# Designed miniproteins, single chains: the designs that were tried, part 62

Each design is a single chain, and the fold is of that chain. pLDDT is the mean over its residues in the fold that is shown.

## One batch from the design tools (miniprotein)

Design m2148
Fold by ESMFold2-Fast:
Parts: structure tokens; sequence; C-alpha cells
Structure m2148 (fold): chain A 73 residues (1-73)
């Protein structure tokens, strides 16, 4: 229950960030989602969207947490 709620909240935050990156970079949401599997491409897109290195590292940590929660389900 708690893990499912946490995963749902984390996914909601990721979706909002994906939307923001897509709007700022002009790429599709699908392309941003595909970049979640490629840390180098994701970092480049986030830099183009105006994120700091600290914010990028925090987002990569969130992506890893979501993957870990999904793997545990």
Amino acid sequence: AAAAERLASARRVLDELIDYIAEKTGVSKEEVRAALEDPEKLRELMKQAGFSDEAIDAFLALVEEVRRLEAAA
C-alpha cells in the first residue's frame, strides 16, 4: 500500500518534469521518456531545459528510485 502510493507520487513528479523538459526543449514527451533509459541523453535534454547539474543529479536519483520501486513490485 505505502510503496504503491510512493511509486504513484514519484511517477506523477516524473511526468510533470517530463512535460516541462519537452516544453523547454521542443522535443516530444515520448522522446524525453525514451531518454530516461539513456543518462547521457537525459542530462543533455535537462541542460537544454535550464536545469543545474545539482537538479539533474537529483532527477537521476528519482529515476533510479522509481526503477527500484517498480522492480520490487
Scores: mean pLDDT 79

Design m2149
Fold by ESMFold2-Fast:
Structure m2149 (fold): chain A 85 residues (1-85)
Amino acid sequence: RAAAAQRLYDAVLAALRDRVSPVELEVLRAAGKGEIALLEGDEEAAAREYARALELLSTLSPEEQERLNALAREAGEPIFAELVA
């Protein structure tokens, strides 16, 4: 259910807010929006949000990307692996 996924991602982002940079938080937010758009069947919105997440992610160093990935996995956020794969 898209509404339940939105609430879960909002909770994960809130938990990570003090542990990541504003740019890292925006990567996770855009990725979450993309996943929710896919659950709603809006493939164009999903593509746009994922493109946003990838653009922001590309501004991070490889070390920063791996740190963000580790934090997202710890928080149970499943979509970050999709961005780096």
Scores: mean pLDDT 70

Design m2150
Fold by ESMFold2-Fast:
Structure m2150 (fold): chain A 69 residues (1-69)
Amino acid sequence: MTEEQARAAVDLLREMDRQGVLTEENAATVLRSLGASEERAERVAPAVLEAVRAGDDERAVRLILEATA
């Protein structure tokens, strides 16, 4: 996965949060669509959700890249 793809995923998750549909399950689904295993997606999704809600885009990007490595 490229950093550009990870940033696009963060933008998607942020839009989902604005619409009130960002959940750990939906975040895990996004991570799996990006190539994360089911176990990695479920483990990392809560931290990605928190980073997105905190506005910490750099942390969210790093977590997505690590989950999809």
Scores: mean pLDDT 85

Design m2151
Fold by ESMFold2-Fast:
Structure m2151 (fold): chain A 86 residues (1-86)
Amino acid sequence: SVEITGISEFEIDGIKAVEIKLADGRTVIAFLEPVSKEFYERLRELQRNDPSRRFIAMLEGSSVSKEEYQKILEEELAKLKELYEK
């Protein structure tokens, strides 16, 4: 497993996000709310330009509700924070 070296919270265009830094130099950025198609397409462009960064986002209009998506992310982030704090 890859060690977590940092966790930080931030906001882009009113959307809350968490950045998780890994010991191998990779980063995972998770958006805590569903994003617009335009925002999602921008994330895809950024991912192509920097493959060391991974974005986790749910497209608006997905079959999963906003509340379900937030709950899933909060649970996964809580698990990652517990591993980082140990």
Scores: mean pLDDT 73

Design m2152
Fold by ESMFold2-Fast:
Structure m2152 (fold): chain A 71 residues (1-71)
Amino acid sequence: APLSAEERALYAEIARRELLELGREAGIPDVGEKIAEETAARIAASATVEEAQAAMRDGLRRLEEAIRKAR
């Protein structure tokens, strides 16, 4: 399904905030911020819901990997 510019901006903002929070809670705020910003940028550039979902899944996977390595 296509995404409007407003929907892309909203979903990117939600993703950034969620990933930033997870990174802070896990004790890796700097790495979490980088992943959050990169994931939000990818979502903001997405033309479809499927592309935005793929970007979010990649962001979560990268954050999970970073958390495991920091443990």
Scores: mean pLDDT 85

Design m2153
Fold by ESMFold2-Fast:
Structure m2153 (fold): chain A 79 residues (1-79)
Amino acid sequence: SMAQQLAQAEQEAQNYLQQLQQYQSQGNIEGIRQAGEQLIESIKKAGELDPETSEEQLKTGIEAAKMYIEKKIEEAEKA
């Protein structure tokens, strides 16, 4: 079902966020970039599957995720 696909995409996003945070704690910049790309893809997939998520909300969420990833890369570079 669409609801099950949405739940799966949301779980994937959470898993990639955790992976990104783990790489950030290790100072693994390449890991942060790769996990970040997967996180953005999962957010996009979840937003496309959720009929209650507008295109504007999805765009805002993706931009927020990109800013978060960039900030984590900067933090890892300074460590």
Scores: mean pLDDT 85

Design m2154
Fold by ESMFold2-Fast:
Structure m2154 (fold): chain A 66 residues (1-66)
Amino acid sequence: MEVVVAENKNLSAAGAGAAAGMALKEGARQVRITMTGGEGVGSTPAEAVAAARAAGGTGLKIVAYR
């Protein structure tokens, strides 16, 4: 199952990562994080992945895009 997170232009990398971590806790097998303009998009895709891992996703595939 794929979950798309953070198509919202104002969502920070930390917010995107936290939402992805919650989806992983709910049994998602892969999470795609899309980062667009606005505040906080200066963060890297790696930072969004790190936030998702910290939120609870250690065994599943996480992919971040800018």
Scores: mean pLDDT 57

Design m2155
Fold by ESMFold2-Fast:
Structure m2155 (fold): chain A 104 residues (1-104)
Amino acid sequence: GSLERARRVTMDFLGAATDEVIRRIKEAKSPEEIAEVLREAAQRFRDYAEKLREMAEKGLTDEQGEKILGLDLSGLTPESLRYMADIFEEAARAFEEAAEEVRK
């Protein structure tokens, strides 16, 4: 797969994951619960990034990628997987920073 496909898959996933985070924030009853939702989101995105980097290093199959992440990673190169991991790590940092801001 191309870098363009990796970008599209990443952005589609981020959109869906962000919608879930927004829904959970709307359901939260306190600033502490909002911070927890954001910290959980940060940890999930860090876990996704770690799995993508491991797949890039170990040459895991497309079938294993779909099973582990629930994403269609078919035809993506190791470089594309690292690109996705970098974006997920950046998203995780943004969620962590937002959680810290809520707890101020």
Scores: mean pLDDT 78

Design m2156
Fold by ESMFold2-Fast:
Structure m2156 (fold): chain A 80 residues (1-80)
Amino acid sequence: MSKEEILKFLDEQIKRLEELAKTASPEQRAVLDETIARLKEIKEQLEKETDPRKGAILLTVAGIEIAGTLFEVDVLEKKE
């Protein structure tokens, strides 16, 4: 995966989470907004990164953040 492909992937994920946040509860929205901010920061770091190996690590971190956020949103949905 090229740097351009990774940046496009992150843009698509950020947009998807922003869309999800529009219909989320206030608690879910807070979690989603925090993750969106983190993904935007990772994207900025990735734009400056010239090492594809470090780029792959940043993408992995982004993936973990997305997965964790979706899990937390699901937990908040089932809280009571």
Scores: mean pLDDT 78

Design m2157
Fold by ESMFold2-Fast:
Structure m2157 (fold): chain A 69 residues (1-69)
Amino acid sequence: SRRERMIDQVVDLALRDVEAYLAKHPDLPREEVRRIAEETVRFYAKLFNFSDEEIERALKRVEERLDAL
């Protein structure tokens, strides 16, 4: 669906922000990495008027992708 593609885009944006920050601060703690990613997700979720369920889905996907790094 269109909403599913928007969730994937927000997840990608959060991961790109994390990658950019880690390029300057490679020793950043994992907890701070998660916080940055969550802040990016919540920012875009508000802009795109995501439901609570869509926010939860985006955050879950971000966590899964961060754990794969």
Scores: mean pLDDT 85

Design m2158
Fold by ESMFold2-Fast:
Structure m2158 (fold): chain A 100 residues (1-100)
Amino acid sequence: SEEEILEKIRKLVLETAEKLTEILLEKNEYDLLKYVLTKFSKIMEIIENAYTNKENVKEAAEKILEILKELLEYLKSKNDEESAKIVEEMIEKIKKILEE
C-alpha cells in the first residue's frame, strides 16, 4: 500500500500542476507560472526518488507538503487567491491520503 499512496500523490500532483498551468496561462501570469512549475518539478523529483530508492513514503510526503506550504504562502503574497485555494485543497487531499 506504500506504492498505492505514492501513486495517489503522484496523480494528484500532475492533475494540480495541469490545473494551475491552465489558470495562470489564461491570466498571462508567465513569471508566476515559471515559479509554480519550478516547485512542481522539485515535488516530482521527490516522488521519483521515493520510487527509485524505496524511500519512506511518509517522509517523501512531508517534504512535498513543505514545498506546497511555501508555494501557498508565495501565491498569497501575490494576491492570487484562486491559485492559493487550489494548492490549499491539494495539501488537504495529501493529508487525507496519508490518514488512509
Scores: mean pLDDT 87

Design m2159
Fold by ESMFold2-Fast:
Structure m2159 (fold): chain A 65 residues (1-65)
Amino acid sequence: AEEEARRRAAIAGFAEGVRDYLRSQGLTDEQAERGAKAAEEAMRKAWEAPPGTFVSFDEVDALLA
């Protein structure tokens, strides 16, 4: 419970940082929101992956391409 709460908070914080970064790069609020959601999902997958598993941010990168 506590570990899950901390993980959720860390993922949310990372997603917020991505949203702020994308807005600073001139993206619209809608594009920044999509990027933040993609980053949140990527981080969630990373936390649940077995040790040594590679996790990519291709979903976030696709929004910037």
Scores: mean pLDDT 70

Design m2160
Fold by ESMFold2-Fast:
Structure m2160 (fold): chain A 95 residues (1-95)
Amino acid sequence: SSLDEVLLEISRLVDEAVGYLRLYSGTGDRKYGERALELMERVLKLLEENPEIPKETIELVGRLTQSFRRTFERLGDDELARRFQEILERIKKLG
C-alpha cells in the first residue's frame, strides 16, 4: 500500500540518520551530523504530508529525535541540538 511505502521510507531514512549520528559521535566530523539533520528533516516532511501515519510511529520518531538532540548537546553542538529541538516541537504538534 502507499502507507506501507511511506513507512518503509521513514524507516530507511531514520536508520541512515542513526548511522550518520554514530559516525559524527565517533569521528567528530560535523558533516555527518549535518547529514543526520537533512535526513530527519525529510522524515518530518513525510510525517507532516501523510496524516494516515499511525500515532505510535509519530511517537517513536519523536523519541528518536529527542535522543538525537541529547546526543548533540552532549557533543557540545548547540546549533544541531537547537535544530533537532525545532524538529521535535513540530513532531509534537502532529500527536
Scores: mean pLDDT 91

Design m2161
Fold by ESMFold2-Fast:
Structure m2161 (fold): chain A 79 residues (1-79)
Amino acid sequence: SAAKAALVAQAKKLSDKGIADSKSQSATRSSSILTGSINAGDLLKGLSSDDPATVAEATALSEESKKALEEFKKEVEEK
């Protein structure tokens, strides 16, 4: 649960920052930071947990993070 809680907290913090920063032309920087915070390493720690409830929650969070990262990735790639 610690890995899931940390990922949710970081994603929300940087998502809010990303929205604010996009209006001040910091969108690229915010997107890069958000992508780094929702990295595979942190998700794998949750998915590798011996607690099946934690694994299920990390899997659900992974799907939502994947959607957000794909949208940011496309915007960054198109510049």
Scores: mean pLDDT 54

Design m2162
Fold by ESMFold2-Fast:
Structure m2162 (fold): chain A 90 residues (1-90)
Amino acid sequence: SSQQQQDLTDVYRTVQMVRRMLQQGQLTVDTFERVSRQVVRTMSQVDSRVARQIQDLFDRAIQALRDGDRDSAIQHIDQIISIIQQQIQS
């Protein structure tokens, strides 16, 4: 549907923003957790299996940020971006 396509595009832009904020050291764990919940909620309405994969990757990214490993957090976000792009192209 056009709404589903819009939701996917909005989620894609949101995750790209998260990646930029991580690169700039501007993302707090609290903000990361709130954004993760919103993205996963939207993705659950699109595909529950994909949402589960994205949730696992967000959990890993948040843990990496808690551990001070920004590069690993960005790597997990890049995987989420790839998954969302594939959903948009499907």
Scores: mean pLDDT 89

Design m2163
Fold by ESMFold2-Fast:
Structure m2163 (fold): chain A 97 residues (1-97)
Amino acid sequence: MERFEELLKRYEEAVKRAAELIKRANELLKKTGKLPKEAIELESEISLQIMRISILKKNKETATEEDIKEMEEAIEKLEEAIEKLEKVLEEEEKKLK
């Protein structure tokens, strides 16, 4: 069962999406001078989950079923925060048009 490798692939895709959203947030900040509080909180959540996953993946050879479950939960929270941030940024971008 390649569950750990599938989780790593999901993490890599999520990190790429997060990087693109952070660039969009920075462009909005340049145009408006401020980001909504929800966007700041979601960026913090994304950073926290990335840190958690980075710690968990470092011990892949000794990973227990509990570690794999924690990694899956962290990836799910990361993916949820990314989707919420994308929606917040889209709403703010619509206000500028």
Scores: mean pLDDT 81

Design m2164
Fold by ESMFold2-Fast:
Structure m2164 (fold): chain A 60 residues (1-60)
Amino acid sequence: SPLEEYKKRIEEIKAQSKTLKELAQNLIAFVKEAEREHPDLAQQIQWEASKALTAFGLEL
């Protein structure tokens, strides 16, 4: 499903990011593009990005 592919991409961005700031910037850019492609999944994509930030050491 598109959502499962977005989850994989978010995990890849997390794995490639060296700092929390870099991760946040890359996730913001990714989420904006993903929301444009699949607005029906916007809230779910935002939630997956928030979980990735939390796992990187930021409590949301």
Scores: mean pLDDT 80

Design m2165
Fold by ESMFold2-Fast:
Structure m2165 (fold): chain A 68 residues (1-68)
Amino acid sequence: SEELEFLEEVLEWLRTKSPEEVVAKLEEVKPYLSPKMQALADLIAEMAREDRGAAIRFAEWAIRELKS
């Protein structure tokens, strides 16, 4: 699914990039996303700015839920 592929890519960014780089990448791709996925991108960007570890745990959880 588009949501699963997006979350797996974002999880890799969260693991390998700074929070600033993750937010910049999310803003770069946001215009190409559906409204639902734009909201998800905004939520992840907010979490990454506050707590990178929490953003990673959220993305991991969401990926597991989508695979169920």
Scores: mean pLDDT 84

Design m2166
Fold by ESMFold2-Fast:
Structure m2166 (fold): chain A 120 residues (1-120)
Amino acid sequence: SQLDHQKESVEKFTDLLLEILEEVKPFLPEELYEELVKLLEEYKEKLIKLFEAIYNKDYETAKKIYKEIEEIVKKIVELLEKAIEAAKDNPEAVALLEQLKDMILEHHEKLKEELESLLK
């Protein structure tokens, strides 16, 4: 039940990120769009595995997955900054990309606080 709720929350959040990314697709180089989609899908998979590890009280696996998530988030942010530069002549696309970046950073900060409390 708790794990199902966490999985549903992750799926809803990452599906929203992918929907925003699809809206800006016409303003991005294809390779950049494809790499962002790939990283967001990897982000979703790692978040689900993280909550499964926490649910099973496998905190060593949870710590390892969290470090992988930190690296994925860093890569997503770097690519989103490139996407913002690529879309700079379209203010609506820039605003959506900045929103996407902010959503990922805010979610990651909350996750970090939760895990620091749990894994001490």
Scores: mean pLDDT 89

Design m2167
Fold by ESMFold2-Fast:
Structure m2167 (fold): chain A 69 residues (1-69)
Amino acid sequence: MSKEEIIERLKELKKKYPELEKELENAIRSIEQGDYVTALTGLHDLKKAYPELEEELTELEEAIKQLLR
């Protein structure tokens, strides 16, 4: 999954879950800035707070990890 695809998936989650807008926007900005560690931390915290999103957020975390070297 490309960086652009990860950002688009996060934007779609923001549309579906407006209550998570701030957290998802922070993750998007971190990814756009190349700060993948901060993005991963944010998504991990979000996944712990919202277990119903665990599958989707885990897929996004794994995709972001592939951007780390």
Scores: mean pLDDT 82

Design m2168
Fold by ESMFold2-Fast:
Structure m2168 (fold): chain A 81 residues (1-81)
Amino acid sequence: SKQDKIDELIRELILRLAERLRDVLPDFAELLREAATLPVEEAVKILSDYLASLSDEERAKVLELSRPLLEEFNKEVAAIA
């Protein structure tokens, strides 16, 4: 289904972000890998809660590294619609 394709893209996004954060925020990278094995709704909640616990500087680093991945993800999701 369309939702199954979107869920797969979300898991791929999480895993790609984990790889980029591996040397920058290793604890968050590990959490991202674990979250990728969970239902998407649960994964998003866990990751959002963790992001809220980070410092402003750490959140800025996550945003910088995730931006090109999010742009590509949005294009892929739009192509499914």
Scores: mean pLDDT 84

Design m2169
Fold by ESMFold2-Fast:
Structure m2169 (fold): chain A 87 residues (1-87)
Amino acid sequence: SLEEERRRRREREREARRQELDQAAERLRKEFEEVKKKLEEAKKNGDEEKVKLYEKNLRSIAFAFERLAEATGRKEYREEAEKARKL
């Protein structure tokens, strides 16, 4: 039916949005790894300003993962948000 076609179209649109959000999550994972390494390097160098900056970046990354989990309903992103929060 026409209503069923409209529902399937909305489902495809939602799936496309979820894929875009999944790609954003992959970018966040890479940023998370990079920021972790930079934070460790900043701590070794005694650069307090960079340490504070990277800690703030990690907090933002954790929050972004949490929002992606809320938007996509994927448990994997919530787990990654937890890992970033615990760091």
Scores: mean pLDDT 80

Design m2170
Fold by ESMFold2-Fast:
Structure m2170 (fold): chain A 103 residues (1-103)
Amino acid sequence: MEAEKAIRAAKKTAEDYGFEVLEVEYDPERREARAIVKNPNGAVGEGTAQGDGRTARISVKDLEDGDVRSATVEFDRPITPEELGRLAGAAAVAGASLADIRK
């Protein structure tokens, strides 16, 4: 159920922002959630969130330039798969938005 919780959280996060979900995955060995989403203007973004104890490494990729932006977030508690899913979905939304921001 770990992978299902992460996948569902990522999908829900993207869909709540009105984005179309193209792909979503969770790798329990790496504790990494990944989402690819498309915005209403057709721009596509990719987001990943990888957990390590209480830290999450988040990457945001837009498809216009292929630029990757990353951040590390530290939590007061161990990160859950559901939290990683939410972060990956949000990162994918950000990536698609960055791809579209100057169009």
Scores: mean pLDDT 81

Design m2171
Fold by ESMFold2-Fast:
Structure m2171 (fold): chain A 90 residues (1-90)
Amino acid sequence: MTEEEKKKREELIQLLKDFIDAVERAKKQPNPDVEGLVEQAERLLEYLKKHFPEFKEAIKYVEEAVQALRRGDFDGAIEALKKAIEIVKK
């Protein structure tokens, strides 16, 4: 693995962790902003498709997280994002 590939993986993992934190914070709110989280997830997904196209499996799990958030399933979204991180770490 090149230093560039390693940095790219670390950047992707950090982006996914930051978004998990955002979802976990929203889950603790009595009236979470589901629409705002979905918009944030869709922007993240577009960014990943543009800058990390080689991580197709991780992107698939981020797509699953977007669908979970659209259903108000915060736990499902967090689980999908954690799976994306596991794939990137391989």
Scores: mean pLDDT 84

Design m2172
Fold by ESMFold2-Fast:
Structure m2172 (fold): chain A 91 residues (1-91)
Amino acid sequence: MEPLYMSQEAFDYWVQIFQQRAAELIAAGRVDELLDSMRAGLQSNSDDPVVLQFIVEFMEQLAAELRARGDLASAARAEELAREARRLLEE
């Protein structure tokens, strides 16, 4: 199987779109739904390095935004998902 890597420009663009959506879900109090969906995605795509790399970067940036908003518990969950994805990349 040949991995298909996203360009840095394409990756940054996807991250920006998802951060905007995440901000809307945070404002609506639905951040747990987003985190649950990302965890399910991680479990379903544990063998896909492109998806794992995306999850790492997205979760790290989401965690920073959640901390800025004072949601430390959800930020910790996002950081844990980033760590799990990074560990799978090392396997």
Scores: mean pLDDT 74

Design m2173
Fold by ESMFold2-Fast:
Structure m2173 (fold): chain A 91 residues (1-91)
Amino acid sequence: REEKERELRELWERVLPAVKAVPAAEYAKLQAELTAAYREAIAREDYLEATRLLTEFVVRLAEAAGSEEAVEAARRMGRLALELLEELLRE
């Protein structure tokens, strides 16, 4: 688990500059799409779907920034986040 958490932090450091480079209008559009779906998932206590939506949002931000490296890192980060949540839910 700690190794996956460390890898998640390293991947986030690689994604963060691309997220910061996203134009404000595109960020606002993607955030609005996320907010509606995320609220519904949380209201249903569907934490796996809520986590999937957050990871997909970060991938879309990386795509909007035009960074293929950030897109790859964001997708890997999302996979690890879901794996960590599944491990927590099995405990």
Scores: mean pLDDT 78

Design m2174
Fold by ESMFold2-Fast:
Structure m2174 (fold): chain A 103 residues (1-103)
Amino acid sequence: GAKETAIEALEEAIEALRKVIEAAKDVDPEAALRAGIEEGLLLITLGLVKKFGDAELALRALERARAVVRELLAKTTDPEVKKALEEAIRTIDEAIRRLRAAL
């Protein structure tokens, strides 16, 4: 159902952001910090979705994370960070598409 799809979508986005943080941590401190903040917000959202089943809350959080990742992709100059951000955009876009189909 929509709750289970929202949980999977959030978990996939969290993993993608963790890869961005790992790529950025020693080379792009702004990207690492901003990805870390969005990961934290998605973790809070995951807890709320598990407890209350609010799949729409998950969609809003994923759309916010997507906007931040796109902004970072426009600013970054490091090729490894760019690759991680491009992979994160693909993962988040697919998660959003799947969640919208389940709503």
Scores: mean pLDDT 91

Design m2175
Fold by ESMFold2-Fast:
Structure m2175 (fold): chain A 74 residues (1-74)
Amino acid sequence: MGQQMKQQGDQLAQQAQQAIDQGDLDKAHELFRQMQDLADQADAAGDTDAAQHINDLIQSLLPKYQEAETKASS
């Protein structure tokens, strides 16, 4: 279970990175929601390793998302 959740998180993170790179903040926001939901599901299942992995992916993307949002607002 946990390995599948980590793999799904990796796929969502790749899509979020692409959306951020393209300036598609609406898509990036939706992908962040999906990643957070997946992390919450992993944590609820007791898979703290998978939850931590997905949260680490979100945290690595947040600075890039904020930078793209700032550029879109300017």
Scores: mean pLDDT 82

Design m2176
Fold by ESMFold2-Fast:
Structure m2176 (fold): chain A 94 residues (1-94)
Amino acid sequence: SSLQEEFLKQIEQMKETVKEVLPEEVAKEVLELLDRAEEAIRNNDIEALKEVVRQLRELAERLAPKDSAAASIVGIIAGELEEMVRKLEEEKRR
């Protein structure tokens, strides 16, 4: 699917941003979740992708009182993956 290929390229760019801007400990956790998101997209597993979004939002909430900048970045990544979920669910209804 051209949509899947586009999302995989977007996640690859997210991984590069994560490596450059997030603290090492946070970057490691986010990269593991982005690897799971890539696998979910390759397998067309929308439920697995939703689980990644949930875990990223929980991470952002845990980070907010300690590192508001990192929490904001993780929240943006979660929002972008949530938009991918929405588009995949919409395509599945066609």
Scores: mean pLDDT 88

Design m2177
Fold by ESMFold2-Fast:
Structure m2177 (fold): chain A 96 residues (1-96)
Amino acid sequence: MSVEELKEQCEKLLEQAKEAIEAGDFERALEILRELLKLCIELLKMGHYEEAIKFLEKLIELLKELIEKTTDPELRLEAEELLGLALIVLAIAKLV
């Protein structure tokens, strides 16, 4: 997959996650954000650190919003676990 295709997919997933959060569909939003993290890791593997960092920061913002808005303790825990992983990935990306 090309870098341009990965960037386009990341933008689409960000928009879909925002829409899902606004609709109160937190389970779908969490699935989309998991997929976005995978694409960010692909960007990092390809050496596109600045693009990956931008998408990771946006992903982290949406995860924090999901955690604040969800009343489901199981979804909250899963979102907090994904947030922890995303923060570790972001820290590693910034060290390179």
Scores: mean pLDDT 87

Design m2178
Fold by ESMFold2-Fast:
Structure m2178 (fold): chain A 98 residues (1-98)
Amino acid sequence: SMSKIQQVKDQVDQMLQQMTAQMGKLEKERKKMIEKKAPKSKLDEITAQISAISSQIGALLRAMRNEDVDEALKTIDQTKALLDQVNKTLKKIQEYLS
């Protein structure tokens, strides 16, 4: 239904904003890690998460273009899982930088 499509669209728009914000935080923290001369393995982990966020933004945009409610809901669930992983990584970085 159109009502459900609009609700899913609003949820995707909110997730795109959250993903963009988290990507900015990861890029900023990665710069601090480089300045602190963190080992390449830690920097590679952050780089991999930035790449994962970029890929997921693409997936959210594709789901919206296709107007496929089932695809959009699946992509939303995947995005929530990725945001949880990113939050855990950011906490680990903050502990390392402290």
Scores: mean pLDDT 83

Design m2179
Fold by ESMFold2-Fast:
Structure m2179 (fold): chain A 100 residues (1-100)
Amino acid sequence: SMEEIREKLRELAVQIGVGFHELAELAREKGMEEVEKKARELLALATQAAVDRRVSRELAEEMLRGAKELAEATKDDPEMLKAAEVIIELFKEMLRLLEE
């Protein structure tokens, strides 16, 4: 079960990284420079977590906070908000698994 939890956490970290990458590309296309910068910073953290095969609760909570800030910053753009909400749900699942 511990190996299964670790593999699920790795898969979630990869999906979260893809989500931040997609959000950053959408922000670039829409000229949202501050949103793009923040999404790229969070992408770097998610990529490092996936490479290290370790996600601490503190790191996951910090990245979730960043994703929520992105959702607030993009609340008037339904496409951007939807992309940010998908990432938030992935982090909620990650935090649930970290509670084991």
Scores: mean pLDDT 85

Design m2180
Fold by ESMFold2-Fast:
Structure m2180 (fold): chain A 73 residues (1-73)
Amino acid sequence: MEEILERLKEISEKAAEAAKKAYELMKLALTEEQVEKALEEALRVAEENREKSDEELAELVAKTMGTLLQEAV
């Protein structure tokens, strides 16, 4: 999991911060496998959208992880 956050930080520090905040929240309610899948999806979205601003990437990452948290309940 730390490796995924480090990769996100290499793309955008703000996106990595957004992902870390979501990760801290998700780990209280979800299994480690569900949290890892959410981080992997966030990284994929960031990689596909590397051309976007830090702010846009942070919003995309937060939205992606937030949706996965909501679906998992």
Scores: mean pLDDT 80

Design m2181
Fold by ESMFold2-Fast:
Structure m2181 (fold): chain A 91 residues (1-91)
Amino acid sequence: MGIDATDEEVEALKPYAEELEAQIKAGKLEAPYSVEEYEKKVAELIKEIQELRKKGAPSSEIIKKLKELIEAVAHGLLAKKKEAEEKAKKE
């Protein structure tokens, strides 16, 4: 109902994503799980967000799940970087 709020959601999350990226660059984030585990978590969160949208959940609930999704993506990127470094170390 109403105007498409997707752009507003993206704009609300952009500074949060930038902050997480800065934390990764500063080495303040840990990725204790595997890339595959983060990819599964991302897929599960996407499904939860889709179900919330179908249910007509308020934007605040969707934004909370989108923040969780961005955090999972950030940890997944850190895990991928760690895996790439391990592959580069292996001859």
Scores: mean pLDDT 71

